# Designed miniproteins, single chains, continued (3), part 111

Each design is a single chain, and the fold is of that chain. pLDDT is the mean over its residues in the fold that is shown.

## One batch from the design tools (miniprotein)

Design m11872
Fold by ESMFold2-Fast:
Structure m11872 (fold): chain A 121 residues (1-121)
Amino acid sequence: AVERIYEILRRMFEGKAKPEDFVEIAKIIKEEGSFEPLIKALERLGREEAKLLAGLNGGSLATIAYFFHILSEVGDRVTSVLFNSIVEFFERLLGEDLTKIENVDEKYRESLEEAKKILES
């Protein structure tokens, strides 16, 4: 689980996110019954690939931030605080509200809505 999520996150932070990537992470979280694999993948990404953030365009960052906003709404108290902190960091960086789906590129909206439904089920 951790390795697969890490591979997907790395591609997302390289600006190469596919719509199906958000659905795949949501399915892995649902299957594992835990956000732990995602948290471990994020910790590894921060340690090994911090420079990827420097090359990320605003549109890609907004899409990723919106996914973390979804996670903040469905997580437990501790994981919700973590994911919301990530969203707030990106909002400060871009100077815009990243909790609104209308600020996300249209090509990702359907997959993000599907990811949310998977996590809420």
Scores: mean pLDDT 79

Design m11873
Fold by ESMFold2-Fast:
Structure m11873 (fold): chain A 60 residues (1-60)
Amino acid sequence: MSAKKRLEELIEEARKKGFEVSISEDGKVTITPKTNSMDDVALASQLQTELRRLIEEIKR
């Protein structure tokens, strides 16, 4: 429950920052930055890593 809630919170936070978040049924996470700036790309990479970690924790 907590990991799923945290996953939803991170998705919402990413979208608030202008990132597009897509999660496939297989648990594959894709985060697309709104701009191709180095900062946005780095942030998208960090968010994608954290989301993947949470999905792995939920699925085990």
Scores: mean pLDDT 75

Design m11874
Fold by ESMFold2-Fast:
Structure m11874 (fold): chain A 86 residues (1-86)
Amino acid sequence: MSVEEFLEKFELVREDLEQVANDESLPEKLRRAARLLLEGREALEAGDLERARRLFEEARRLGREVGSPALEALAELGLEAVEAAE
């Protein structure tokens, strides 16, 4: 997946991720995973591939730990975009 394709797909879920990150009723790890995905997207857009990779790897791990296939899958797509940029 290209960086451009990832960023376009991320825009479709950005508002949902911002809501998850700010919902204090949700588990802390779930909120952190959403926040890391938002930060990873910003790092990727800025061209900081090493930072983006680390953020997406942590988000993928937290998504898996909380049992969120959607957050885990989005993090995996982010990692594919990082690899495609190099």
Scores: mean pLDDT 87

Design m11875
Fold by ESMFold2-Fast:
Structure m11875 (fold): chain A 74 residues (1-74)
Amino acid sequence: RWEELEQEALEIGEELRAKGAYEVLEELVKRLGEVQRKIAARVEAGASEEEAIEAGLPEFEKAVEEGRRLLEEA
């Protein structure tokens, strides 16, 4: 699931860059960075990497879905 979301995020980012939608690309990167930061914070708080990733999945899914919507609007 996480690997599938990473692949989708990569594809969305590549399409945004190809369209020259740099502002939308920066918004996607920012949202993905927020998810990664929360995962890192959970690991630092004593969670395993796997547990932190599972806890971050819903927010990652939402970020990818929002990225897809932004791509459609770009």
Scores: mean pLDDT 76

Design m11876
Fold by ESMFold2-Fast:
Structure m11876 (fold): chain A 96 residues (1-96)
Amino acid sequence: SRLAALLERLAEALRARGVDATPEDVESLLRYLLSTPERTAELSRVLGFDVSGMSLEELLEKVAADPERFERLVAYLARELTDDRRAVADAVDRVL
């Protein structure tokens, strides 16, 4: 599917930046970023357009059409994945 191809392209770009990411990780993170009005507003600011009410496929097709927006999304996802993984590691260290 077009969605699967776009998710794979994002995962490859993230791995090129040193972030271990699968297409499934990217999909889960993007769905999470679209799950609340606050996160949707933040993603809209990063991408420079309103992502509210868009499907994940529509969003990624629009981003993929603009290399500058694609690069902004990759950079944003790299930060989010790194921060989330660090927060999980710190939480485990506090409990154990």
Scores: mean pLDDT 79

Design m11877
Fold by ESMFold2-Fast:
Structure m11877 (fold): chain A 80 residues (1-80)
Amino acid sequence: MLKVEEVDDTTIRITNPSELEPVTLDVSNIDSVFVDKETGLLTVRRKDTLAPTVIDASDSSDEELNEAKEKIEEKVKRSG
């Protein structure tokens, strides 16, 4: 199950059970989040680099992908 957790006020952790390691991101460095439901990819664009963080969540449902995107966007909105 794709999971987005608040670690602290400025940090989120994205956990995909198919991956060995969770992805930890600084909320202040998040520019935008995109979901491709056909490929199951969650893409997070960062302010400090041109290279996006891409999470392969192809084993997750469309609902889980959308929920993850919404959680990240809400956290970014509250931090800015």
Scores: mean pLDDT 76

Design m11878
Fold by ESMFold2-Fast:
Structure m11878 (fold): chain A 85 residues (1-85)
Amino acid sequence: GEEALQLTEQVIDLGEQLAARAPSLEIDVTIGMMRIAYSVAKLTGEPDVSLFVKLTDQLVALAREAGDLSTAAQLQALADQLRSL
């Protein structure tokens, strides 16, 4: 529950930083989907951890494509933490 939301907030923050450095429609759409999933989780009390992992993995791929290997590594660590829940 709460741990999944806290990790997802960190993913959104890193994604926003990535979008600021490497503007991309794909990054913006993925962050938008993450924000919607986060809002649904807050309303229902039922975080879809598998969806959070999937969207975080997509941001990892997009960060690698942008050449931001540092952000990709940080996002990968958060994805691994989400998978462990």
Scores: mean pLDDT 87

Design m11879
Fold by ESMFold2-Fast:
Structure m11879 (fold): chain A 95 residues (1-95)
Amino acid sequence: MQIKYSPEELERMRKILDEIQKVADDTIDLLVQNEDNLSPEQLQQALDIVSRIRDLLGYAQDLFGGQLATVEELEKILEEVKKLSDELRKLIQQS
């Protein structure tokens, strides 16, 4: 069942999606800048974190494109992506 959005809900959801994309991009850039400092095991853990972030971003985009997203669901996805980003930053700081 597709959700009918108000203009205000659409704008809010676009801003949340833009923030998810920015956190994902910033996290991937951080990994690229630090990959030479990681052990093979740490690099695999970092790649697994990035894969999970990409899956969540794709899921959020699919929900929005399918008119299945709620603001609350997208905010929850953003929070999870931020937690994964923090895990990767901690991994790099330990290297």
Scores: mean pLDDT 86

Design m11880
Fold by ESMFold2-Fast:
Structure m11880 (fold): chain A 60 residues (1-60)
Amino acid sequence: DDVDRSLRAGDAGRDAIQRALDDGLSREEALERGTRAMVDEGLDPDDAREVAELLLRSLE
């Protein structure tokens, strides 16, 4: 289901971003890690990048 895939991707992206920030990495590195995690879950790279930016804003 596309909805289930999107939710799993979002969770993976948020977790990757939070780990990067907890490790003291830059905002840019956190975005790259979040984007990669969501692409690994099957999201399009452009969509993953946009979602990663939204997730990072919600964690700031």
Scores: mean pLDDT 80

Design m11881
Fold by ESMFold2-Fast:
Structure m11881 (fold): chain A 96 residues (1-96)
Amino acid sequence: MEIVEEVDGSASSEESGITLHVKLVVYKDGTARLEIYRNGELILELEGPKEEAELKARIIVGRLQLESAEIMKVGEEEQPAVEKVREQIAKLEAEL
């Protein structure tokens, strides 16, 4: 299968202790393979249309950002940003 795009990205937060690793492979036929890792553990593996894989990746990344904020016990001044992430996740889930 011919690969047309590869994304391999990681982010870590020392404060929350969460390490995120995302692998996305897009094939010439418009399908994609998505793997998402949390602290080295595979939490999502998907093969399907590119648009669905990208949407699910955005949802899972957003959920991990919310989990990180909860672990860090972010204050009231950060709550508007947390609410915006929740609203974005809900909107993305509605597109699935």
Scores: mean pLDDT 74

Design m11882
Fold by ESMFold2-Fast:
Structure m11882 (fold): chain A 80 residues (1-80)
Amino acid sequence: MEERRKKITEESVRLSRELTAHPDDPALQAEVRARFDKLIDESVEIRVEEGLITPEEAEALRKKRRANLDAYLADVQARA
């Protein structure tokens, strides 16, 4: 599953750069948020599949990562 993890990492970096380049574009912000949300789900799913975390831990990790994403997007918007 190394290829899937690499793709997730590369996509995350790309999306972060898009946010930094266009902090005042609400349509792009919404699209980027939706894409990050999918990446969070996929990254957590991979960890469960590999036995690194339990399903209970997966739910907590999704919640934490989504909260971090929301905080990050709010910070980007505040800088616009």
Scores: mean pLDDT 76

Design m11883
Fold by ESMFold2-Fast:
Structure m11883 (fold): chain A 82 residues (1-82)
Amino acid sequence: MEFDERLEKFIEAAENLLKKAESLYKQGKLDYAEFVLEEIVKGLEDALETARKEGASPDIIERLEQLLKKANELLEKVRKEK
């Protein structure tokens, strides 16, 4: 299904950005890590809302929810270290 394929590509992009944010966090670049994570969280929240509204597959919705949880957990860690 085309819509699910587009969401899968979005998930891959978000996973890559999360890896970059984690790298920035490990380097002590907390402001850059926070900026990237805020963008990831916003994008994932928007994608999850659209996925639920448009009836994406349950697997895609679960993957978006798991990725959003990971991004939020890292964002909280970054904010606590500032």
Scores: mean pLDDT 83

Design m11884
Fold by ESMFold2-Fast:
Structure m11884 (fold): chain A 64 residues (1-64)
Amino acid sequence: MQQTALLVLGALREAGRPLSAREVAERTGLPLPTVRRALRLLEEKGFVERVGPRGRYALSEAAR
């Protein structure tokens, strides 16, 4: 899980914009279910936040 979380965080940082779970999966090469699970965990821990009505994800500066 921790290695997956680092890949997800790296993808969001490199993009510099909110990404959908599918876009994170495409950028990292991880399966979509794995990415969705990692994003939910990171959101619960305050490292990422949901943006907009379609549920895109962005890095939380407060948690960095």
Scores: mean pLDDT 78

Design m11885
Fold by ESMFold2-Fast:
Structure m11885 (fold): chain A 98 residues (1-98)
Amino acid sequence: SLSLEELQRLLQQVRDLKESVLAFLDDQSFEDLQRPDVRELLRQILRELEKMFPSLKPDVDELLELLETGSVEEVRSKAKELFDKMERQLEEQIEQLR
């Protein structure tokens, strides 16, 4: 189990990653998101997040499908939702340890 300090550090890391990913998506065109190198990088990031938050696998799988078929706006919206769920889960765990 993670300590309170470790959970607080992880929450900050998730917040920083969220800001970076959303800023990246704001700069992408639809054609840029269809590039194999961009899609592979995003897939790798999402699979690492799934390992850390296994309960969010359905949200990760939906976001991976949207990378194939969705608009940039749909990808951004779902990515924000996924990060918001991760932040909430960590905040709830932190509160339980207080």
Scores: mean pLDDT 81

Design m11886
Fold by ESMFold2-Fast:
Structure m11886 (fold): chain A 79 residues (1-79)
Amino acid sequence: MVQIQELIKQAEQAKTTNDPLAAPSQAEKFLMEGVIYEQMEGQKEKAAEAYKQAIKQLLKEPGSKKDLDYAVSRLKALL
């Protein structure tokens, strides 16, 4: 469960298969990165950066308040 590169690669591969509906949104991808880095010891800075990117993407997408609140809460916990 700690292989963040594999998760990112799977999300990227889904997009490159010309099925964008099967791929997670950019915000969802950054949220997954943040969760995985947060679970890795010594990767708290990378987790914080992933959550910051998720917040930026969520602010561009309507209707994502729950995910935005989650990302903000986790970012605050890492700072």
Scores: mean pLDDT 65

Design m11887
Fold by ESMFold2-Fast:
Structure m11887 (fold): chain A 69 residues (1-69)
Amino acid sequence: AAGEARAGAIGDATLKRLGEIYQEAEKNSKNEEERKKLVMEKVGATAASQEDQDAIYEFAKGVAEKLKA
């Protein structure tokens, strides 16, 4: 399987948290730049590279979309 079933189970809680963080950031931001900063602050990734921050943001966005669908 792609990834471990056990790792997937513990990862689900983290994925839900990321989706929730993105949804809250979307409600509390007026533009994409602010939204990205709020996500990074809540995840604790403000010191990460711009590439890593973009990857985290896109990942959180994708999770939030799946939670709604």
Scores: mean pLDDT 71

Design m11888
Fold by ESMFold2-Fast:
Structure m11888 (fold): chain A 79 residues (1-79)
Amino acid sequence: SAAVKRETLALVRLLAVESGLYTAKRIPKSKKDLQLKEIEAILEEARYLKQENPDDEKLLQRVEEIEEEAKKLKEEVLK
């Protein structure tokens, strides 16, 4: 069904965003501009996932956790 396809696509995109955050955390501080660019990309994708899946409470919770971690990482990088 269309709902199952939508849920599967959202989960795949969520896993990609989680993987992106894992990678962004490991970019060395010497590459600050690259790290900031990757964090901004994660935040934009997270915002998109929330907009496309407003009724998926489980997905929203996981996306919000990623957003919090990405925002904290951004604050640390900007020190």
Scores: mean pLDDT 85

Design m11889
Fold by ESMFold2-Fast:
Structure m11889 (fold): chain A 86 residues (1-86)
Amino acid sequence: MKEELLEAAKELILMREKGWSLEEARNASEEEREEAEKILKEQIEQGRKNAQTISGTKQEDIDKYIEELLKSFPEAVKLAEKLEKE
């Protein structure tokens, strides 16, 4: 589950940063996926710092934050695809 979520997050970051389609993001090179991983790690670290300010961050809380972040990405992607077709 967690590993699958990280791979999906990398693809979504590539779509957002490069403006690629989901198909293009899934065909990304290893170098491009490593770049997306760095961006993802920075976003997770920022979220962790914000969470620690509120309640202290446990691994379970980080996992919940990642899940919430990924829920936002699919909605943004669907909206972007709709706007591009109109």
Scores: mean pLDDT 65

Design m11890
Fold by ESMFold2-Fast:
Structure m11890 (fold): chain A 86 residues (1-86)
Amino acid sequence: NLVLERAVAALERLATELRRLGDDETAERLRKLARELRSNPSIETVKEALKLAEEVRQRYAERDPRVGALADRAIEYLEKLLEELE
């Protein structure tokens, strides 16, 4: 599923950017969810990833526009993936 691959890639890119900013804990959580989605995609995991991506957007978008844009992209692909799984 191309949407799944794009969602996973977006979460991994977001995690890399957060690690660059020193938020290793949130980066690790994003990477864990990306791995879980790749291995066993489920509505529950997509919803968890969406919640975390929304939280990241709220915390960082005003301070770092790149993180904001990456979070928006992750949210877009996760929403598409959720629609496909429902």
Scores: mean pLDDT 87

Design m11891
Fold by ESMFold2-Fast:
Order: structure tokens, then C-alpha cells, then sequence
Structure m11891 (fold): chain A 56 residues (1-56)
């Protein structure tokens, strides 16, 4: 999966009012191969970093 594209989708979802937990759940459902290791209480920055890291 394209990590930058996925990070862009996460940013868009957050701007539309989705919570970090909702974004994580969406990623796990749509891209089960991406192992995003982030706490639902984390910041948007931490979520983006976790998405980029999971794609290495």
C-alpha cells in the first residue's frame, strides 16, 4: 500500500471530524496487511508517523 496516500486519507478523515479510533478502525478494515501500532488516544501526528512506519 502507498503509505503517503494512506496518510493523506487519514488526514482527510480527521479534517472531516473522524476520531483517531475511527481512522484506525477504517485502516484495519480496508488495509488488514498494514500493522498500524498506535493508541486510539494518540495525536494525529502519532497516527501519521505510525502509518508511515507500518509501511516499511
Amino acid sequence: VDAERLAGEALMMHNLGHSIKEIIDYIRKKYPEVNVKVDPSASLEELINAILEASK
Scores: mean pLDDT 78

Design m11892
Fold by ESMFold2-Fast:
Structure m11892 (fold): chain A 71 residues (1-71)
Amino acid sequence: SKLEEALVEAAKELGLPEEVIEKLREIARTTDDPDLAGKKAYFVVLEKEGEEVARKFAELFRKLLEEKGLI
């Protein structure tokens, strides 16, 4: 899905580990709501990588959602 693509692209751009990327793919499989997916993904990245990385992820993810026409 475009939502899964946006989550994975944001994570790869920031060099996040495959373990985190897999959790983001699971989020995309359980929800079609970009806002809910973004919130869940933010907390996963925050827990695993810290606040600075989570903030950068949220900003990049929003940009990718706009580029893909999801928001």
Scores: mean pLDDT 84

Design m11893
Fold by ESMFold2-Fast:
Formats: sequence, structure tokens, C-alpha cells
Structure m11893 (fold): chain A 81 residues (1-81)
Amino acid sequence: SPEIEKIVEEVIEIAEKKNPGLASFLRDLWEAVKNNKPITFPQEFIDAVLKSLETFASKLPKENREKMEKVIAYLKEYIAS
């Protein structure tokens, strides 16, 4: 989804300023998701990334927070499938 990808890119930019390592991992995770590739990251790492995204979402304006929550839900659904 083009709207999901744009929000993911925005999150990566925010994360990059505060935690470049997290931004790099989120970028790699998103590349796997958008290309329907197997996720090779440990579950603990994936859980940490999702929790970090939820933390970022809580600090965003309501409109951007709702968009971010959609990205988090999308990633959770993909990982669970």
C-alpha cells in the first residue's frame, strides 16, 4: 500500500535521528515485508521494533499516530501469517 510505505519511511526518518540502528533494522524488516520475503530477524528483535514504533506513535499528533497504528497493525498481521 503506497500510504503504508510513506508512513514507514516517515517512521524510519524519525527513528534515524534518535536510534540509527533501529532505523536500519526497520528498513530491512520493511524491505522483507514489501517484497514478501521470509523474515530472518529473531522474534525478540521484531517485538522490540514493534514496541519502539508504538512508543513513537504515542508521541505523534493524532492524525499521524492513527496512520502509524495502521502500519504497526499491518506489520503484526504479516509477522503472524
Scores: mean pLDDT 74

Design m11894
Fold by ESMFold2-Fast:
Structure m11894 (fold): chain A 71 residues (1-71)
Amino acid sequence: MMAAEREKKRKEAEEAAKEAGLDENAKKAAVALVLGDFESAKEYIKKIKDEEVKEQLLKALEASKLPPALP
């Protein structure tokens, strides 16, 4: 009855969790920041599930695009 549909939904959820995985988006965001690709970095940061990692990378992005403080 619903066993096949439940298995399909389980696989879709697992794939979605893996696709939206913290580590993958965090790594892509970090690479984009290193390359100076702030637009891509911001998009990857928005997809991070872990709020702490998201906040840290968002701060790094903001610092990277801000001018240095006056001496």
Scores: mean pLDDT 64

Design m11895
Fold by ESMFold2-Fast:
Structure m11895 (fold): chain A 72 residues (1-72)
Amino acid sequence: TQQQAIEHLGSVARMIKRVGRERAPAERVPQLEAQIDQIYQQAVQQIQQGADPDQVITQASLEMARVVGEAV
């Protein structure tokens, strides 16, 4: 369901934020978390508008991971 997909995406976002907090310089963490939150909100909106949840979760997860990788 859309709700299950959104809950799963939320778990992924929380995990990626944790990695960002542990690995990125403290000064970059607020911006990093804001970027992850923006990606999450965009993905939630796409799922709610009828986009394929699996595709959206995959794309959002890769984008969030890229953001962390660039900050570390």
Scores: mean pLDDT 86

Design m11896
Fold by ESMFold2-Fast:
Structure m11896 (fold): chain A 110 residues (1-110)
Amino acid sequence: SAEREALEQRLAELVARAEADPSLSQEAKLALLGVASYLLSFEDVEALRLGVKLLEALLNRDIEQAKEYAKKLVDRLPESLRDEVLRLLKELAEALNLKDLAAFLEELLA
């Protein structure tokens, strides 16, 4: 779909932005690539959109918006995908030194 194609292009742009950012560790770049790859596996276009908005908020250090999109994404995913996406997001939050977000994601995992 045109909408899915636009979201995949936006996700590629966010990955390229992170890769070009000298302030990000290699661990953060790899964690972000892991999240992006997982988001591309979603058949649900709205889940993909929420994931793209979440990564954008994370790169902009908008922690409150990142928490909102993470909760909306998790609430939309089946239980079998929820734990894996939360693990990947927590790894990314920790690599970005976003302690409040990492704690929030840990609470959603419980």
Scores: mean pLDDT 87

Design m11897
Fold by ESMFold2-Fast:
Structure m11897 (fold): chain A 78 residues (1-78)
Amino acid sequence: SLREEAERLAEEGERAEKEGRLEEAAQLYDKSSQLLLQDDPNSPKAYGLLAKAAELRGDAAASIAYLQKASELQEQKL
């Protein structure tokens, strides 16, 4: 399923990040987020992964914006 593939990609991204492969990690987080958004366009997890990718690429403004979106969506699901 899209969710299972997204989870695998996110786990590969976390592994790449721990190993210092920051651009590879960012690309894996992007791919994971795309699959999550295809499954649910309001996925807080997808925006969290987009924020991580932006942070790893040094885009603080994008990271903050994605974290705000993830927080808003997470609050709406409570």
Scores: mean pLDDT 87

Design m11898
Fold by ESMFold2-Fast:
Formats: sequence, structure tokens, C-alpha cells
Structure m11898 (fold): chain A 74 residues (1-74)
Amino acid sequence: MEEVRKRLEEIEKLVEEAKKALDAGNTQQAKDYIQKIGELIDELFQKFKLTPEERERVLRIAREVDELQAKIDA
């Protein structure tokens, strides 16, 4: 489903933006991106029935977000 894939691509871009913000020392902006990522993931589960492969992609995104959160909290 192309719409789900495009939304996942958008979320992945936000993960990269969060990484860039954190690398620049902008912790608050990184937190704001993480919050937005969570909202978009929630919308995906509410609006679409995801395939197992799409759910695995979300789990990979969640792991990257957890790694970013750990760096913020360190």
C-alpha cells in the first residue's frame, strides 16, 4: 500500500531530522520530533491495517527513537 509506505518514509525523515537536531545540541527540537513521530505512528495504527512487514518497519523506527531518547537522557 503506497500511502502507508509514504507515511513510513515521512516518519523515517523525521527520525533523521531528530538525529540532526540532537547532533546540533538542540535537545528540545529532537524531543519535539520524537513526539511527532509517536503521533504519526499512532495515526497509522488507527487509520490503516498494517501488514507484518509494515509493522516490522514501525518496530525498527521505534528502536531508532529509543536510541535517540537514550542519548537525550544520558
Scores: mean pLDDT 83

Design m11899
Fold by ESMFold2-Fast:
Formats: C-alpha cells, sequence, structure tokens
Structure m11899 (fold): chain A 85 residues (1-85)
C-alpha cells in the first residue's frame, strides 16, 4: 500500500512536469496535507519560488480528491515521515 501510493505520487508529479517535493508542497499549501506550522510557514514564504502554476496545483488537488480515505491518511503519514528524516 505505502509503496504503491508512493509510485502513484511519483508518476503524477512526473505527468505534471514537477518534482515529487514540488507536488507535495502544492498539496500542503492547498491544505490537503497537514504539516507542523513551522514547515507550512517556510513553504508559504517560498511559495513563489516553487514555480507551481495554478493548473498544476489544481491537478494535484484533483489527484488527492481521487484517493480513498485510506490512501489520503497514508499520504499524510508519508509526508510526516519524510519531514522527520
Amino acid sequence: MKEELLEKLVEEARKLGVSLEQFLAGLILEGKVEVPAEHLEELRAHEAELGLSEEQRKKAVEFFNSLSKEEQELLQELVLEALNG
């Protein structure tokens, strides 16, 4: 499940022409994935530097909304694990 979700994330980011990190940052900025306030503020401070178009952000949100509740919860765990090393 986690490995399959990670593969879906990588492929979706690739289709949008962005890195996985940019894709996840877009989801965090759109409020789809929750992170500690310090990480959110840092991302907001550098939002313009991410180079994400409005269309890319919309497609990232559409992808998230297409996921099951279980996959959405698993994505939340994956992001928090990545932030902790």
Scores: mean pLDDT 80

Design m11900
Fold by ESMFold2-Fast:
Structure m11900 (fold): chain A 83 residues (1-83)
Amino acid sequence: SMAAALEAKKKELIELLEEDKALAEERVATSTDPLEIELYRLAAESAERMIEAIKAAKTMEELEAALRENLAALRARAAELVA
């Protein structure tokens, strides 16, 4: 069913984002480069926001829209760090 496919995709994406978040948090703790620390902090915060957006999605189209919006937001914030 479409609902089962949506829940399976959400679970897969959340597991990947939890791994990415954990790695980013480790890099924030171990890095000595201020720019790297800010970028990994941004990555961890973005992953957390994306996980919440994924959980809120009720359709596959909403899931795709949430992923696209969160990626655009991450890119914009990353650009501000190097401006």
Scores: mean pLDDT 84

Design m11901
Fold by ESMFold2-Fast:
Structure m11901 (fold): chain A 75 residues (1-75)
Amino acid sequence: SPELEAARELGLRLIDEARKYREKGDNVKADFLIDLVDALLEELAKEHPELQPEYERIKSLPVDERLDAARELLS
């Protein structure tokens, strides 16, 4: 659906922006963006229950791995 594609594109942009802030050492902005990514993934898992186990796995990962795993899910 167009809404699902828009959500994926938004998520990928948020992940890229979070990575840039982490590289700059701006952890406050990076953490804010990571929280937005988590909220987006939670909503996608609610609409697609089959994604729930992967969402739960991703949120249990360290931050460095969480962004990479979230990118794979949204790609």
Scores: mean pLDDT 83

Design m11902
Fold by ESMFold2-Fast:
Structure m11902 (fold): chain A 68 residues (1-68)
Amino acid sequence: SAEEILEALHAAGLTSVKLEDIEKILNDPELRWLISIFDRDGDGTLDDAELADLIRYLKTGEQAPAAR
């Protein structure tokens, strides 16, 4: 959920991010594909490990991680 993403982003040091920012990110066509590439099973949902990978990418701007 957006709240879980927000919590994980804050834990990663992105404390300026707000819940509304997460909702905006999820609706942003530029960022929607990022969620897809970090969603390794393609279900449109992220596990805690996949959330951590997404946070790292959003923080550093690096490419998607290798699958498992």
Scores: mean pLDDT 62

Design m11903
Fold by ESMFold2-Fast:
Structure m11903 (fold): chain A 97 residues (1-97)
Amino acid sequence: SMRDKILNKTQKVIDDTIDKFKELKATITDREELAKGVLEVAKEMAEKLHELMKEAIENGDISTEGYILLMGSLLAIEIGDELDDPELKKEMLELIK
């Protein structure tokens, strides 16, 4: 179904974002540079999720749009909390909405 295609693409965006975050944490030791790298990855995620949210709405699927927003928001919260960076968490959440 169209919903299954959108949900599969959403999961791929989330998984790719997690992988990029793990790579950044493994390679960057400077807190400020790590935060910059994470914010750039979050911007890319937000852009891709917004495209999928738009596709869901254009197909009349408000529940799928809400699910995409929820998944992106939960990942932003989890990353921000793991880095103990409330300002970065706030910025990532603002990008996703």
Scores: mean pLDDT 90

Design m11904
Fold by ESMFold2-Fast:
Structure m11904 (fold): chain A 98 residues (1-98)
Amino acid sequence: SEKEELEKEIKEKVGKLYKNMIENGITKEELEEMLKQIEEELKKVEERKAELEKEYAALSPEEQKEVEKGLLLLKKLIETVEKASKMTKEELKELAKE
């Protein structure tokens, strides 16, 4: 169940990221900056894959599968962090209300 493991990893990483941000005093703005950095890295990886299309095709099936898993994980992580960022904004409003 690779899909179940992937969903578990994403959930754990997002949960730890959010808790670490609160505990270390990381702001909503810093969370948004981190999300932008992750999006930029994903774009660079996809661009590099396109540039190295011939080299990618020459990789073993196992190596190709690892690259595909990495890209899928990054895409799912970005989506989840974006949703978490929206929740953080709502929580900041609640904290401001006291």
Scores: mean pLDDT 61

Design m11905
Fold by ESMFold2-Fast:
Structure m11905 (fold): chain A 80 residues (1-80)
Amino acid sequence: SEIEKKLKELAKKIGELLKNKDLRDKEVEEELTKLLVEIAKLSKGRSDIVLYLDLERKEVIFGSKEEVIKKLKELGLKAY
């Protein structure tokens, strides 16, 4: 799916931003916000795809609801 490909690219950009930049910088915060807004627009009406953002671990988890829940459990996080 074109939407799935775009969402994966946006998730990758967020992951790179979290690992390589300081989120306290205004420019970095603005870029992160733009990426999150784009993801929200593309995922509107999609219940089969989930994006989880972990700012502490500087990680982005993207996939189906089941895949994301499984990954969250592996990380010791509770998912509902």
Scores: mean pLDDT 70

Design m11906
Fold by ESMFold2-Fast:
Formats: C-alpha cells, sequence, structure tokens
Structure m11906 (fold): chain A 96 residues (1-96)
C-alpha cells in the first residue's frame, strides 16, 4: 500500500538521521569539539540531509543507497563545521 511504502521510507530516513547524529557525536567526543560548535554542526548536517531528502522525494529517487549517500554528504558538512568554526563564532550564532 501507499501507507506501507511511506512508512518504509520514513524508517530509512530515521535510520540515516540516527547514523548522522551518532557519527558526528562520536567525532565531536574524539576531537573534544566545543558543545556550541557541536550543536551548530548537528543542525547544519540535519538541514543538509533534509534538503537532499526533499529533493530526492520530488525526483522520485527514494532508496536506501540514495539516503545513505545523502547521510554521507550531511556528515561531511557537519565535520567541516566542527573543523572550521570557533567556540566564540558558535556562541555568537546561537545568541543571534
Amino acid sequence: SAAARKAEEERLIAEARRRIQSELLDYAEKNKVDVHVETLALETALRVFQEEVDRLRKEGKTSRSRFEEAANNAIAAGKKVMDSMTPEEARALIAG
């Protein structure tokens, strides 16, 4: 049914989101990333992931491999924030 296909898609998306959060939290702990930088990196990664999910849905290209690719790109975006953003910059962005 359409409901069953939607439920499967939502499960794959939820699985990808959990992987993004898990890998970025592990990276942050290992590299002793500031909590404010971690927060913005997670927000950036999940935003990048959601934008790609929305695009894939519009194009009818919803598959496990496509969501895994989207998750890999989101993780890379989050790591970039963690590697480049200072704690001071992160606090200013959160306060604004």
Scores: mean pLDDT 89

